Designed miniproteins, single chains, continued (5). Designs and how they scored, part 83

Each design is a single chain, and the fold is of that chain. pLDDT is the mean over its residues in the fold that is shown.

## One batch from the design tools (miniprotein)

Design m19056
Fold by ESMFold2-Fast:
Structure m19056 (fold): chain A 85 residues (1-85)
Amino acid sequence: SAAAIALVLYVLFLLAVSTIGGLYVLANNGQLDTPLGQLFATVITATTVGYGDYAPPLWASIGAIVFMLVGLAITGFLVADLLRK
């Protein structure tokens, strides 16, 4: 079904963004060097909850902005897919 495809794509996207979460670890001088810290940084970036707990350096901020926007778009798409029934 379309919902199943959307969920699979979203999960694959989150796994891909977790790779970028490693850049947050490096950018914050290893402050997010735990797997939970990486997941936390990735999830808050993808869902735009990001609250200034960890700030990447300027060069990494461009990537963070892009992932925030893409995460919002995917979440909005999933909600719209659920609402359309």
Scores: mean pLDDT 59

Design m19057
Fold by ESMFold2-Fast:
Structure m19057 (fold): chain A 62 residues (1-62)
Amino acid sequence: SMEEDIIDKLASSNPFLRSKARDELRKKGLSDDEINEIEKLALQGKYDEALELLRKLLKEKE
């Protein structure tokens, strides 16, 4: 899914891929604080928690 692809990019060691994912989330209406929390969870290997938070926040922006 699109959300899974975003979390994979945020968990990447490649800062370019993380930056691209962050920009995509900003375009979807997420704040930098919200994006930072998702990225922290993804980088900690808390994939399911990061994905759940992302899906919750995206639903709130619809």
Scores: mean pLDDT 86

Design m19058
Fold by ESMFold2-Fast:
Structure m19058 (fold): chain A 108 residues (1-108)
Amino acid sequence: MEITRTETVDLNGIEVSPEELKLAREVADLLATIAAGRAAENGQPRSTATVGVTAKSLEELKKIVDELRPLAEKYRPLAESRPIAVASTVTVDEDGEIHAAGGGVVLE
C-alpha cells in the first residue's frame, strides 16, 4: 500500500539537541501511523484521525517512544490497508516543551 507522508518541523527558534529532535520526529511518525490506522478503522472515505503528545524532556520523549511503539505496530496493518495521507508535526513552544502530533485522512 502507498501512504503519502508529509512532515512539518517548527522549532520557533529554540535550540533542541539533535537527540531530542530525532526522538521528537520518531514520536510524530509513530503518532502518524496510529492516526492513519484509526482513520482506516472507520472504513469511510475522508475519515480523519489525529493524535498528539507533549514532552518536557528527553527522558519523557524516550518514555513516549517506548509506549507508542507497540500501539503503532498494532495499527500499522490498518494504516497500510488503504490509501491514506499522513502528516507528522513537531513544534516547540516558548517554554521549550516539544509538541508532536500525527494525523491521517483516508483518500478513498
Scores: mean pLDDT 79

Design m19059
Fold by ESMFold2-Fast:
Structure m19059 (fold): chain A 72 residues (1-72)
Amino acid sequence: MEAAERLENSARSYELSGMLPMSEGLRAAAEALRRGASGEEVIKAGEEATRKAGGSEKEVKQVRNTVRAALA
């Protein structure tokens, strides 16, 4: 799926840059999307995974915006 591939590519980019909480968030969002979750569930999965990985609220917001853009 195109949107899931975009999220996975963004996650890899953040991982290579050492931005691990955002990478984990985007991977979780891509997995939720591949499981057929709704757009809102995909966004929540990304936000929660970023937060659990120790991401700041700024990083959570960046993941949310990235997921929303990929789903548009």
Scores: mean pLDDT 86

Design m19060
Fold by ESMFold2-Fast:
Structure m19060 (fold): chain A 64 residues (1-64)
Amino acid sequence: MLSLEDQQLVNQAGKAIDDGDVDKATELIRKLVERGQFDAARALAELQKRVTGDDRPLRLVEES
């Protein structure tokens, strides 16, 4: 189960994706990677690519 802090990062990243804020979503996904939450980061990066077509977050996760 994610910690409260990790869950807040996931929720903020999801909202950024819904808002089309690619830069904010990428920053939050990077923070999840830095915290070792690779599964959550990858799921959000794949969602970002599907919603906006931007694969930068997915590349970031796969290079980690």
Scores: mean pLDDT 80

Design m19062
Fold by ESMFold2-Fast:
Structure m19062 (fold): chain A 81 residues (1-81)
Amino acid sequence: SLLEEAKKLAQEAIKLAEEGKVDEALKKLEEALALYRQAEKDALRAEIVEGMVLLIIGVGKVAGEEAKGIKEAAEYLLTQL
């Protein structure tokens, strides 16, 4: 299912972020988020979850903790899958 594939991609993003592979981690997280957006039937929930993921990524980037931000955003997305 799309949600199972999104979960796998989000887990891969966490592992890549822990390895310091920021660009690869972000790509996997973006792929996971896209699949979540396709699967989520509640449009308002989809908007809120996407907004939260992007906010967590942005906060990490501004703080100079981009890998940590990507990991936290992926962990948040996993709670929604």
Scores: mean pLDDT 89

Design m19063
Fold by ESMFold2-Fast:
Structure m19063 (fold): chain A 77 residues (1-77)
Amino acid sequence: SEEELEELRRELEEAEREIARAEEEVARLEKELAEAEGEEKEELKKKLLEKELELGILAIRKAVLKIALDKLEKKLA
């Protein structure tokens, strides 16, 4: 239905916003890591890995939502 289509579009937009925020955080951590020394470098590496994993999960969510949206759009066409 049109309502289901709009809901999926809203969820996709939310996922894209979360991805954008996570990408900004990854970029910040990469910059800090390049300037870091000693024990701080290891802590930043751990935080970067955690954010990269979060991005991976969000990317899968976005892909699933896009597939669902495409299938619904084709049913309504």
Scores: mean pLDDT 86

Design m19064
Fold by ESMFold2-Fast:
Structure m19064 (fold): chain A 67 residues (1-67)
Amino acid sequence: SAEAEQYYQQGVAAYKAGNYEEAIAYFEKALEIDPSHEKAGLNLGVLLAILGREEEAQAVGKRVIKK
């Protein structure tokens, strides 16, 4: 949806600015609206891994594989 895409774009902007927690919140919001938004899922998984939140990163990875 357009709304999920807008949150994804805001997450990318936050990530580029180094605001990782803000980027996570935006990617999570994009996935809340569109659980199949693979770009948001991929970037969320990468950010969680960078922040050492490995269990959450693995959970996101499972979504990419199964849905």
Scores: mean pLDDT 81

Design m19065
Fold by ESMFold2-Fast:
Structure m19065 (fold): chain A 57 residues (1-57)
Amino acid sequence: MRKVEELAREIGLRLRSIGLEFQAALLEQKGRLEEAARLREEADAIPGVERIPMTTL
């Protein structure tokens, strides 16, 4: 990957994964465990992006 468009796409996928993890954490805090689990599954399903632990920022 060296094209700006490919880089932007990869960054977009990573940010989406982070956003889903953040939303899942908020849902867990509110006791919405099923919805949180679904969001984590969606984050895991994003190609080429590992789930990022919130504590490793």
Scores: mean pLDDT 69

Design m19066
Fold by ESMFold2-Fast:
Structure m19066 (fold): chain A 66 residues (1-66)
Amino acid sequence: MKEVEEARKLGISAARAVRNNAAGEGRPLPDPEKIGEAVETQMKALGYSDEAAKAARDAAIEEARR
């Protein structure tokens, strides 16, 4: 439970970092689905569960669409 909640926060943070970096560099924001895919891949690489990685992906996509 707490791992999934923490993963969601990490996904939101990652999406915000991507958005801020793109804006600061004058680059277009990547597609939200691509941001989510990258976040899920990184979470799995860091040893998070599939459930936590998916939660981070979903949160990142939702934040990127705002």
Scores: mean pLDDT 79

Design m19067
Fold by ESMFold2-Fast:
Structure m19067 (fold): chain A 95 residues (1-95)
Amino acid sequence: GPLPAAEIRATAKDLERTATPQDVADYLRSLAEAHRLAGRPEVAEALQEIADRVEKMTPEEARGAALGAMDAVGQQKTPEEIRKAADEGARRGAA
């Protein structure tokens, strides 16, 4: 099911204050592994691809991408929608 808004907001606050692009990528890789073990390999692949991209982003873009991806995952969106949400999040972070 979708994550409670309070948990998403708390994670957003932590990412805004402390996370480097590498920290964000490591978090997304951990999330990808959890989804792979839960029998969702296509979601895991999308999260791994996003993690590889966020390592090359600015901190603001990386945090935005992670927040977009996490929201889409929490809403049980498709792998393609998760990728799109990460791209939109990165753009919002850069603005």
Scores: mean pLDDT 79

Design m19069
Fold by ESMFold2-Fast:
Structure m19069 (fold): chain A 65 residues (1-65)
Amino acid sequence: DEKLEKVAEEVAKLAVEAYKAGASDVEVLKKATEKAEELGKKYGLSQQQINLALLKGLEKAGEEI
């Protein structure tokens, strides 16, 4: 759970920075997915946990914008 939250935070940060740089929704989703998979695999998260971290991260990014 703590590692899942860390991945979600990194995804949120990346999404906010990408949106501020003028990235499209498709580009943001691609980059966010790649980041979630990279960090999730390093932390030993399951695919379900990686998917949850991606969704939580994107939701957090929407709150920050």
Scores: mean pLDDT 83

Design m19070
Fold by ESMFold2-Fast:
Structure m19070 (fold): chain A 59 residues (1-59)
Amino acid sequence: AEAAALAAAGDRGTQAMNDVLAIRKSREEGKDPASVAGPALVEAVDRNEAAQAEMDAQK
């Protein structure tokens, strides 16, 4: 049960990471990230990036 849940979470994690990379690329290229992914997804990714940065700082 936990192994199956972890595998499904891994798939969602890969999708979230791709979204983060796409938004970062948009910022580097001077594009509006909201025009690429929509404002709600940009907000969700920004929150996830902040959480990941916090965890990285703890490593």
Scores: mean pLDDT 66

Design m19071
Fold by ESMFold2-Fast:
Structure m19071 (fold): chain A 83 residues (1-83)
Amino acid sequence: SLEKVIEAAKKLIDADLSREQAVEAYQRLATAVDGDKAVVPTEGATPASLQTAIAIYLVGLALEDPEKAERAAEVLEQWLKER
């Protein structure tokens, strides 16, 4: 549901992540959606900018493809628990 996706995005934004952890989160999200074809633009990015980009991407995906968004949200929440 959109609510689950928004909850995952909020948990991500509230997480205290290093730049390396934020890049890893984006890479895992991109891989869950697009597989190994996804290229993550990280040059000049900060943890906050990456977390915001992931949240916007995830919510946008939920409006276009709810099934993919729920899978991506689950991958992200699982990664956040393991970090």
Scores: mean pLDDT 72

Design m19072
Fold by ESMFold2-Fast:
Structure m19072 (fold): chain A 64 residues (1-64)
Amino acid sequence: SLIEQFSQTGGKVGGNGADTTIDQRVAAGHPPPSPDDVAKLRQTYSQKGSQAGEQNAKDFLKKK
């Protein structure tokens, strides 16, 4: 369904966004997070992205 597709895409975008943000911080001279913290950040932002994608798809389907 559209909702499932947007949820999956949102999760991928969220996870990739976390990686990009970490890379930008390291490039700016900040120390890299621990591998454990990186995994938790990816999981958290992937989950938030999936929820946002699902909600946006639901809102789009109800919009006229």
Scores: mean pLDDT 79

Design m19073
Fold by ESMFold2-Fast:
Order: C-alpha cells, then structure tokens, then sequence
Structure m19073 (fold): chain A 103 residues (1-103)
C-alpha cells in the first residue's frame, strides 16, 4: 500500500537514513505517481543526499498535483528553484521562480 510505504520512508528520514527513505518513497510513487506528499518527501530526501537537480524535478512534480495558486504549490515551486540553484542549474531555477510568481 502506498500510504504504508510513505510512512516507512518518513521513519527512515527521521533516522537520517535518506537512501532508504528515497527507496520507500520511490516504491510508493510506483503505486501512485501523483502522490504529492510522497513527491515532496522524496525531494527532501534527495536534497539531503546532495541530488539537488533530481530534487528540483520532483518538487515540480509535487507542485503539479496541487491546486494552482495554493500556498503549498507556491512553496514547492520555490523549493524546486532553490534545489536547481544548488545544482548550478540557473535557467531551471529561474523558470521555477517564474512559475511560483505566476501562480
């Protein structure tokens, strides 16, 4: 069940076992690829591992699952921009910031 896998991922993240957290969140997304919570949590785990470019993509994926103009969607687009900037992906960061401003 996707919900149980998300819970196991959160437990791994709390223990700072970010690789195991990524594994569980990825398995949850194989069941439900539109799970915004699993996508957001996967992004956070990827950032902890230094996979900033992938974290940016996953945060954008999470934002797409949320209502346009919602505070949470804007926050996820801002997180994507910050992750891209840390990766050195200046154009992707600029585009993500523009999407957040256009909400």
Amino acid sequence: EAEELVKKGKEAFERKDYETAVEYYTKALDIDGKNAEALENLGEALEKLGNYAQAGLVYEGAAKQLEKGSERRIELLEKAAEAYEKAGYTEEAKEARKKAEEE
Scores: mean pLDDT 88

Design m19074
Fold by ESMFold2-Fast:
Structure m19074 (fold): chain A 52 residues (1-52)
Amino acid sequence: SLEAALRVAQALMERGADRFDRETVRQAGKELGLTDEEIEAAYRILLGEEPP
């Protein structure tokens, strides 16, 4: 979802992350309490594969 993607992006930027690979997004998503499905959706949005 867009909300999940924005939360992950914000968390990664606050941590000083310089990339959005699957593993980095997965770790941030788990820390935010996201489900595996929400993490995958966020990753696809961050890669530009899904509309925001």
Scores: mean pLDDT 71

Design m19076
Fold by ESMFold2-Fast:
Structure m19076 (fold): chain A 74 residues (1-74)
Amino acid sequence: MSLEEIVKKALEEAERLREEALKMPNRELALQMIDQAIALIDQIYQWGLQHDEKAAAELVLETLETLKAALESL
């Protein structure tokens, strides 16, 4: 898959996590973490387009996995 496709799928998953976060007791913290992850994914995407798309794709996936683990720990 291209970096663009990986970023698109990661952002779609982040929006799904946002909907789940609205149901959490720690909603404000969960939404903040999701917003920070979305911003980081965009930064990685911009960096990848200029430098290394394969490394950027890996970092996007790791960022999403880290977000999911952090949300589960709330």
Scores: mean pLDDT 86

Design m19077
Fold by ESMFold2-Fast:
Structure m19077 (fold): chain A 88 residues (1-88)
Amino acid sequence: AEKEVEKFKKELEEYKKKIEQTLEELRDSSLEEMMAKVQELLDKMKEDFEKFLSKASPEVQKKMQEIYKLKMREIYRRLGELYREKLA
């Protein structure tokens, strides 16, 4: 249970790093291109999250949902900051 949650946390952190790297690589690109590439990563992250949930016990599912929600808040906060900088 704890080992599975730890692996899940590491995968979410890897997605966050990939998103940050994509934002850095696309810093001189259009906002539309940046948003499209980030959305591809977010969609894949959601698919992987659903796969983890399908294999987990109800108690582990609740923990995974909480972790996912917090990680998504961190990602969207960072995206909001960068989108504001692009629009300024």
Scores: mean pLDDT 80

Design m19078
Fold by ESMFold2-Fast:
Structure m19078 (fold): chain A 76 residues (1-76)
Amino acid sequence: SPPALDADAPAEEIVKATEEHTRALVEKIAKLPEEKKKELLEKLIAQAEADVAAATDPTEKAAAEAALKVIKEAAK
C-alpha cells in the first residue's frame, strides 16, 4: 500500500515517501523468478498509469508520476 502521511505533510515529503515505498516494492519483485517479475511489473505499470490519469491533486499526481517512473526503470 502507499505510505500513509498526515494531510499537513509537505508535498515534497509525500512524493519522496511514495518514491521510496515504490522502490522497496520493486526491489521485492526483483527477487522473484523472471516470469513472475515481468507479469507483476506489467500490472504495476498499468495501475500506476491509471493512478496518474485519475489524480486531481497536484501532489497526488506528482507522487503517482514518481511511482510510475520507478516502476518503468525497474522494468528495463
Scores: mean pLDDT 79

Design m19079
Fold by ESMFold2-Fast:
Structure m19079 (fold): chain A 55 residues (1-55)
Amino acid sequence: ELLELQRQFQQAIQNKDLAKAKELAEKIVELYKKEDPEFYDTIKAYMDAEIALLE
């Protein structure tokens, strides 16, 4: 499921769908916080940077 959410996030970025990208980024970051907290900060920073490119 996480890989599917990451693929959907990349599609939202490619489509410049800011609202969809933000929604998917929140879900991905929450999953990393639960499953891989060591990567939480890295993934959050990555998602925030990708979204900032659309603004």
Scores: mean pLDDT 78

Design m19080
Fold by ESMFold2-Fast:
Structure m19080 (fold): chain A 56 residues (1-56)
Amino acid sequence: SAAVAAGQALKDAGGSPAELAAARAAAGDAERYAELVAAVRSGELRLSDLAPLVDG
C-alpha cells in the first residue's frame, strides 16, 4: 500500500529530503503529509502515528 511505501521512505529518509518528498507524493496530499513528515523529522511525532493517517 502507499502507506507502507511512505513509511519505508520516512524511515530511510534520516538524511534525504528527496525520500521524504517521495513519501509525501505517495500519500497524494502534499501539504498535509509534508507537515506530518516534518513533525516526524523534528521528533514531534512517531512514524507509527504517521502511517495510519496516510492509510486512513
Scores: mean pLDDT 55

Design m19081
Fold by ESMFold2-Fast:
Structure m19081 (fold): chain A 104 residues (1-104)
Amino acid sequence: SEIEELIEKAIEKLEELAELLEEAGYEEAAEEIRELIEEAREAKEKGDYEKALELLGEALELAGEAIAELVVEGKLTEEQAKRAAKLLEEAGEYLEKARKLIEE
């Protein structure tokens, strides 16, 4: 399924963001993102794509907020900040494409 492939691609990018946050010392944010990913995978397995996308959207918002805080605090290198921005963009793009395939 194209929807399932897009959801898995978004999860891959969110897992990379969680790893980056953990490396930067934001272990709590990384853990919360991973919990949302686990819940989204369970929703996907049940065929509830709307719930999976809602949970992954919440994970993306949390990741974006944590990355913004790390940038402001000077806790990310310029390279890490650019990588994080690209991961956020790619995750958001996959989620948007998946949403467009639901019901329409």
Scores: mean pLDDT 88

Design m19082
Fold by ESMFold2-Fast:
Structure m19082 (fold): chain A 55 residues (1-55)
Amino acid sequence: SSMEQRRERLRRERERVFEDTERRSGAAPTLEEQLAIRREGERRLAELDREEARV
């Protein structure tokens, strides 16, 4: 169904965001940069949660 396809797409995108955030955060040279990267990842995940809730 379209709902299943949408949910799978959003799940994949969340996985990508988690992986990218972990990789970039782990490579960041300072705690300040690590926290900024984490905060951006949290905002992106919140956007995906809102996207999922719209349908």
Scores: mean pLDDT 83

Design m19083
Fold by ESMFold2-Fast:
Structure m19083 (fold): chain A 66 residues (1-66)
Amino acid sequence: DKTVDRLMELLARTPGVSREEALAAILRAEGYSYSEIAKRLGISQSTVSRRIKRVLEKAGITEEEL
């Protein structure tokens, strides 16, 4: 998982990323849809989107780079 390994390494170096934010981003990088991540984590798709956006902002990357 080149994308997942790269993302985990980046997130380990990024201050302020929570475990829940990191998990949502990693699941997205593994190819899960927002609805699948939402069901798996027991949250809304809007919450998944918000968490992923916060991770991308803190890490300085775009969703296409996941």
Scores: mean pLDDT 78

Design m19084
Fold by ESMFold2-Fast:
Structure m19084 (fold): chain A 58 residues (1-58)
Amino acid sequence: SMADRAARRAAAKPRAEAIQELFEKLQNGEVTPEEARELARKAGLHPEVIETLVKYVE
């Protein structure tokens, strides 16, 4: 549990950066919503976060 907490904290910054980068690419039209969903899944992002980003750039 303590090791899990440390792992979550260590992963939090990379996830935040991945979310920001993915959002920027979606905004610029560098990726399609489907490609963004696949990239986010590979990055370990929660599906709800992905759907929120996709709706925001519609």
Scores: mean pLDDT 69

Design m19085
Fold by ESMFold2-Fast:
Structure m19085 (fold): chain A 109 residues (1-109)
Amino acid sequence: MGEELIRRLERAQRELIRAADAGDASRALRYADEMSSIADEIVKTGTAEEVEKAARILEEGEKALTRAARRAAATVSPVTSGKFRRAAAILSLSYERAKKTAEDLKAKE
């Protein structure tokens, strides 16, 4: 289960980065929601190592979205920049939750 969830998260991250690079903020937002959902499942069922790996994937996705938001802000689309910032905020919240959960799990082991 956990390894399959990590693979699903990695696939969603690749699609998110592709959407971000293409300037498709609506698609990036959908994949951020998908990544958040998968990460919540990993947090509930995963080992410390799996949750820590999920946190790294979420952090990488957030950084890609933040770069995309900055690029969009430099163009004529504040709506696109705002959507990328919302997508980044979704991943930031999931990252903080995963990071805390991994720390809590390691403290118990």
Scores: mean pLDDT 85

Design m19086
Fold by ESMFold2-Fast:
Structure m19086 (fold): chain A 78 residues (1-78)
Amino acid sequence: MQATVDATKAQVRAIALSLGVKEEDAELIATTVATMLTAGAVSPEQGIEIGRLAAERVAEGEDVHDAISRAVAEVAAR
């Protein structure tokens, strides 16, 4: 479990940074996904998708908290 959380967090952070998201926002996205995984609220696949969607929104100029909230809502609606 913890190894999967750590790997998913690292992957989400790397995706956000690759999209040009600043380190502070990339870390917040990755940490939020890791917290949701630890709580059992999402699968690793859902966590990566939430991270990707949030990072894309932040890269487009959206606030990181709003981007995360919208990404979570979108994945939860699937």
Scores: mean pLDDT 83

Design m19087
Fold by ESMFold2-Fast:
Parts: structure tokens; C-alpha cells; sequence
Structure m19087 (fold): chain A 55 residues (1-55)
């Protein structure tokens, strides 16, 4: 996993924990702050993989 994706994901997880929003919503907010649509797409794909791996 690229370092940028990992750092953004950790930031989103911290935001979700502090605010009580979902990780998916936190990822969207972090992506909007960074203004990088490619990074946002990679973050959403990672969240989708995490949700798909074990339901």
C-alpha cells in the first residue's frame, strides 16, 4: 500500500473515532481536504476491500 494512502487512512480512522462518523465518511472528508481525487478513489477502494473481506 502506498504510504500516502496508509497515512490518509490512519488520519480518517482517527477522525472517525473522535467524531463518531463512519470510516467511509471520514475518508471522504480527508479526501476533500487533500483535493486529490486519485487518492480518494484509492482510500474508498481500501474501505471496500475491508468491508468485503469478512461480513
Amino acid sequence: MPEEVRRALLRAASLAQETGISLREAVRRVGEELGDPELLAQLLAQVDRMEASRR
Scores: mean pLDDT 77

Design m19088
Fold by ESMFold2-Fast:
Structure m19088 (fold): chain A 66 residues (1-66)
Amino acid sequence: ELTPITEEVKKELLEKAKEKGVVSEEELLLAAEAMEKIRKIYETLDPETAEREATKLAKEVEEKIK
C-alpha cells in the first residue's frame, strides 16, 4: 500500500523551515499541494513516468517559491 513518504518529506521541510525562522503560509501551502500531487502521480502512473512527472512538478514549485 502507499507508503507515507509525503508525510516524512513534509516533516523534514517543516523542520528546516522552522530552523530558518522564516516561513510564509503561501510557501507552506504550495509545498503541501505539491506533495499531494506527487503522491497522486505515484499512485496513478507507472513508477518511471511518475518519477519524471514528480521531478517536473517539484522544479515548477521551486521556481514559484522564489
Scores: mean pLDDT 66

Design m19089
Fold by ESMFold2-Fast:
Structure m19089 (fold): chain A 84 residues (1-84)
Amino acid sequence: SRDIVLELTKAKVVLLGAKTTVELAKKGVPIPLSLLESELKALEEVRERLRKIYEETGDPEVKKLLEETEKLIEEMKKLIEEQK
């Protein structure tokens, strides 16, 4: 449905932002801890939304986005722990 397409688009935007933050950190750009924590929270919210959509639809694209979200959550947690 159009609503699911919109939710997947929103998820992709959050994932793109998180990927950009990780890439900047790898290039040695200092990323504020507050931004990392904010992006981690956004990724966790995306994960819960995608889980519900996947349970309803069984869509393999949604499963792929879930796996990508889980990887970014792990990367973001590592960056946060390195700054503590």
Scores: mean pLDDT 87

Design m19090
Fold by ESMFold2-Fast:
Structure m19090 (fold): chain A 68 residues (1-68)
Amino acid sequence: GPLPELSEKELKIVSEVEELRLTLPYEDALQKVAEKFGVSVETVRKIIDRALSLPPADLAKGLLAQRK
Protein backbone atom coordinates (compact mmCIF):
# COMPACT_ATOMS: atom_id res chain seq x y z
CA GLY A 1 0.00 0.00 0.00
CA PRO A 2 1.04 3.64 -0.21
CA LEU A 3 3.22 5.26 2.49
CA PRO A 4 2.16 8.91 2.11
CA GLU A 5 3.86 10.15 5.31
CA LEU A 6 7.40 9.28 4.12
CA SER A 7 9.15 9.65 0.75
CA GLU A 8 11.97 7.34 -0.41
CA LYS A 9 14.52 9.98 0.66
CA GLU A 10 12.86 10.26 4.09
CA LEU A 11 12.98 6.46 4.55
CA LYS A 12 16.72 6.52 3.74
CA ILE A 13 17.19 9.29 6.33
CA VAL A 14 15.37 7.18 8.96
CA SER A 15 17.49 4.11 8.12
CA GLU A 16 20.78 6.06 8.30
CA VAL A 17 19.89 7.71 11.65
CA GLU A 18 18.89 4.37 13.21
CA GLU A 19 22.16 2.74 12.06
CA LEU A 20 24.33 5.66 13.26
CA ARG A 21 22.60 6.01 16.65
CA LEU A 22 23.76 2.45 17.50
CA THR A 23 27.38 3.75 17.50
CA LEU A 24 27.05 7.55 17.96
CA PRO A 25 25.20 9.89 20.34
CA TYR A 26 21.75 10.77 18.96
CA GLU A 27 22.62 14.43 18.24
CA ASP A 28 25.78 13.41 16.33
CA ALA A 29 23.78 10.86 14.30
CA LEU A 30 21.20 13.53 13.38
CA GLN A 31 23.94 15.98 12.35
CA LYS A 32 25.79 13.41 10.19
CA VAL A 33 22.59 12.42 8.36
CA ALA A 34 21.52 16.08 7.95
CA GLU A 35 24.90 16.91 6.35
CA LYS A 36 24.83 13.78 4.14
CA PHE A 37 21.35 14.55 2.74
CA GLY A 38 21.79 18.34 2.59
CA VAL A 39 18.98 19.12 5.06
CA SER A 40 18.83 20.74 8.49
CA VAL A 41 19.06 18.76 11.75
CA GLU A 42 15.54 20.03 12.53
CA THR A 43 14.26 18.51 9.27
CA VAL A 44 15.83 15.15 10.19
CA ARG A 45 14.18 15.29 13.65
CA LYS A 46 10.77 15.96 12.07
CA ILE A 47 11.23 13.03 9.67
CA ILE A 48 12.16 10.71 12.57
CA ASP A 49 9.13 11.94 14.56
CA ARG A 50 6.83 11.16 11.61
CA ALA A 51 8.45 7.72 11.16
CA LEU A 52 7.92 6.91 14.85
CA SER A 53 4.19 7.70 14.43
CA LEU A 54 3.82 4.80 11.94
CA PRO A 55 2.84 1.26 13.03
CA PRO A 56 6.06 -0.76 13.62
CA ALA A 57 5.12 -3.32 10.94
CA ASP A 58 4.61 -0.63 8.26
CA LEU A 59 7.84 1.17 9.18
CA ALA A 60 9.82 -2.10 9.09
CA LYS A 61 8.38 -3.03 5.67
CA GLY A 62 9.33 0.40 4.28
CA LEU A 63 12.89 0.16 5.60
CA LEU A 64 13.35 -3.40 4.29
CA ALA A 65 12.13 -2.31 0.82
CA GLN A 66 14.73 0.52 0.78
CA ARG A 67 17.53 -1.84 1.91
CA LYS A 68 16.86 -4.37 -0.89
Scores: mean pLDDT 70

Design m19091
Fold by ESMFold2-Fast:
Structure m19091 (fold): chain A 91 residues (1-91)
Amino acid sequence: AEELARAADTLDALADQVETADDDTAEITASMAVMLLSTLARYSEDPELAATLREAAARVADAMAARDKAAVVAALREAAAALRAAAARAA
């Protein structure tokens, strides 16, 4: 539960950084977020959560390729919400 809540807080912090950063910094931050989402999905024992996180990672990668900062932020915040919901269920 605590690990999922911390991961959600990290994704929200990355989303805030993408929202306020220049395009180059936003791209680096989004790349770090994709790596984090992929890692969390790989080690998740919840297959539904793992699928949601993989889908979020793909959305962030697609948004980066499109240079759509708002779409990156939205995908990261959706992933954070999913992690918080999973943390609440595990409590």
Scores: mean pLDDT 84

Design m19092
Fold by ESMFold2-Fast:
Structure m19092 (fold): chain A 77 residues (1-77)
Amino acid sequence: SAELEEELERAERLKPIYDAFREALEAGDDERALEAAKELLRELYREQGREVSEEELEEEARRAVERVREARAALAA
């Protein structure tokens, strides 16, 4: 179906970004994690047809990275 094909294409497009984000988090590379989070958010906003400034992307990406770290810490406790 067209919906499934679009979903698979989207997954293939986002996979390298997710992989980069995961690898950066695993390595404790804050700068790389932030950049990957920004790329992911930029792609998601593009899909929604939303305009987002680089400043807004950085703020949201920083919050996302912090939340993921907090969630990981909570699961490890």
Scores: mean pLDDT 79

Design m19093
Fold by ESMFold2-Fast:
Parts: C-alpha cells; structure tokens; sequence
Structure m19093 (fold): chain A 66 residues (1-66)
C-alpha cells in the first residue's frame, strides 16, 4: 500500500545522515505525488529540489519497498 512505501522510505532516509529532516519530507511528498499521478519517481524528486544523487537514492529505496 502507498502508506507502507512512504513509511519505509522515511525510515530508510532517517538512517542516512546526509538527509536533513526537510529533505526527508520533500522526498516523501515527491514519492506521494509520483505514486498518486503515476509519474517517474526520480523526475518528481528532482522537481521537488532534491539533488540527482539523493533522487537516485530515494528511487532505489522505493524500488526495494515495492
């Protein structure tokens, strides 16, 4: 379910010291938007202001959670 994916992403990013709380919330909003609108996750993450490296990391976590 979408909520399970979002929770797994949040938990994984909290373990990564390179992510700030603000970046974690941006990632969660981006993943939620991508799922709700069937858009590519990486593209939406970049649109929300995450770096290419951080967007790639979040996309990998979502792939593992699905």
Amino acid sequence: MKEEILEKVREALKQDPSFTDEEIEKAIEAVKEAIDNNKPIREVLLKHGLSEEKAKRVAEIVGEAT
Scores: mean pLDDT 80

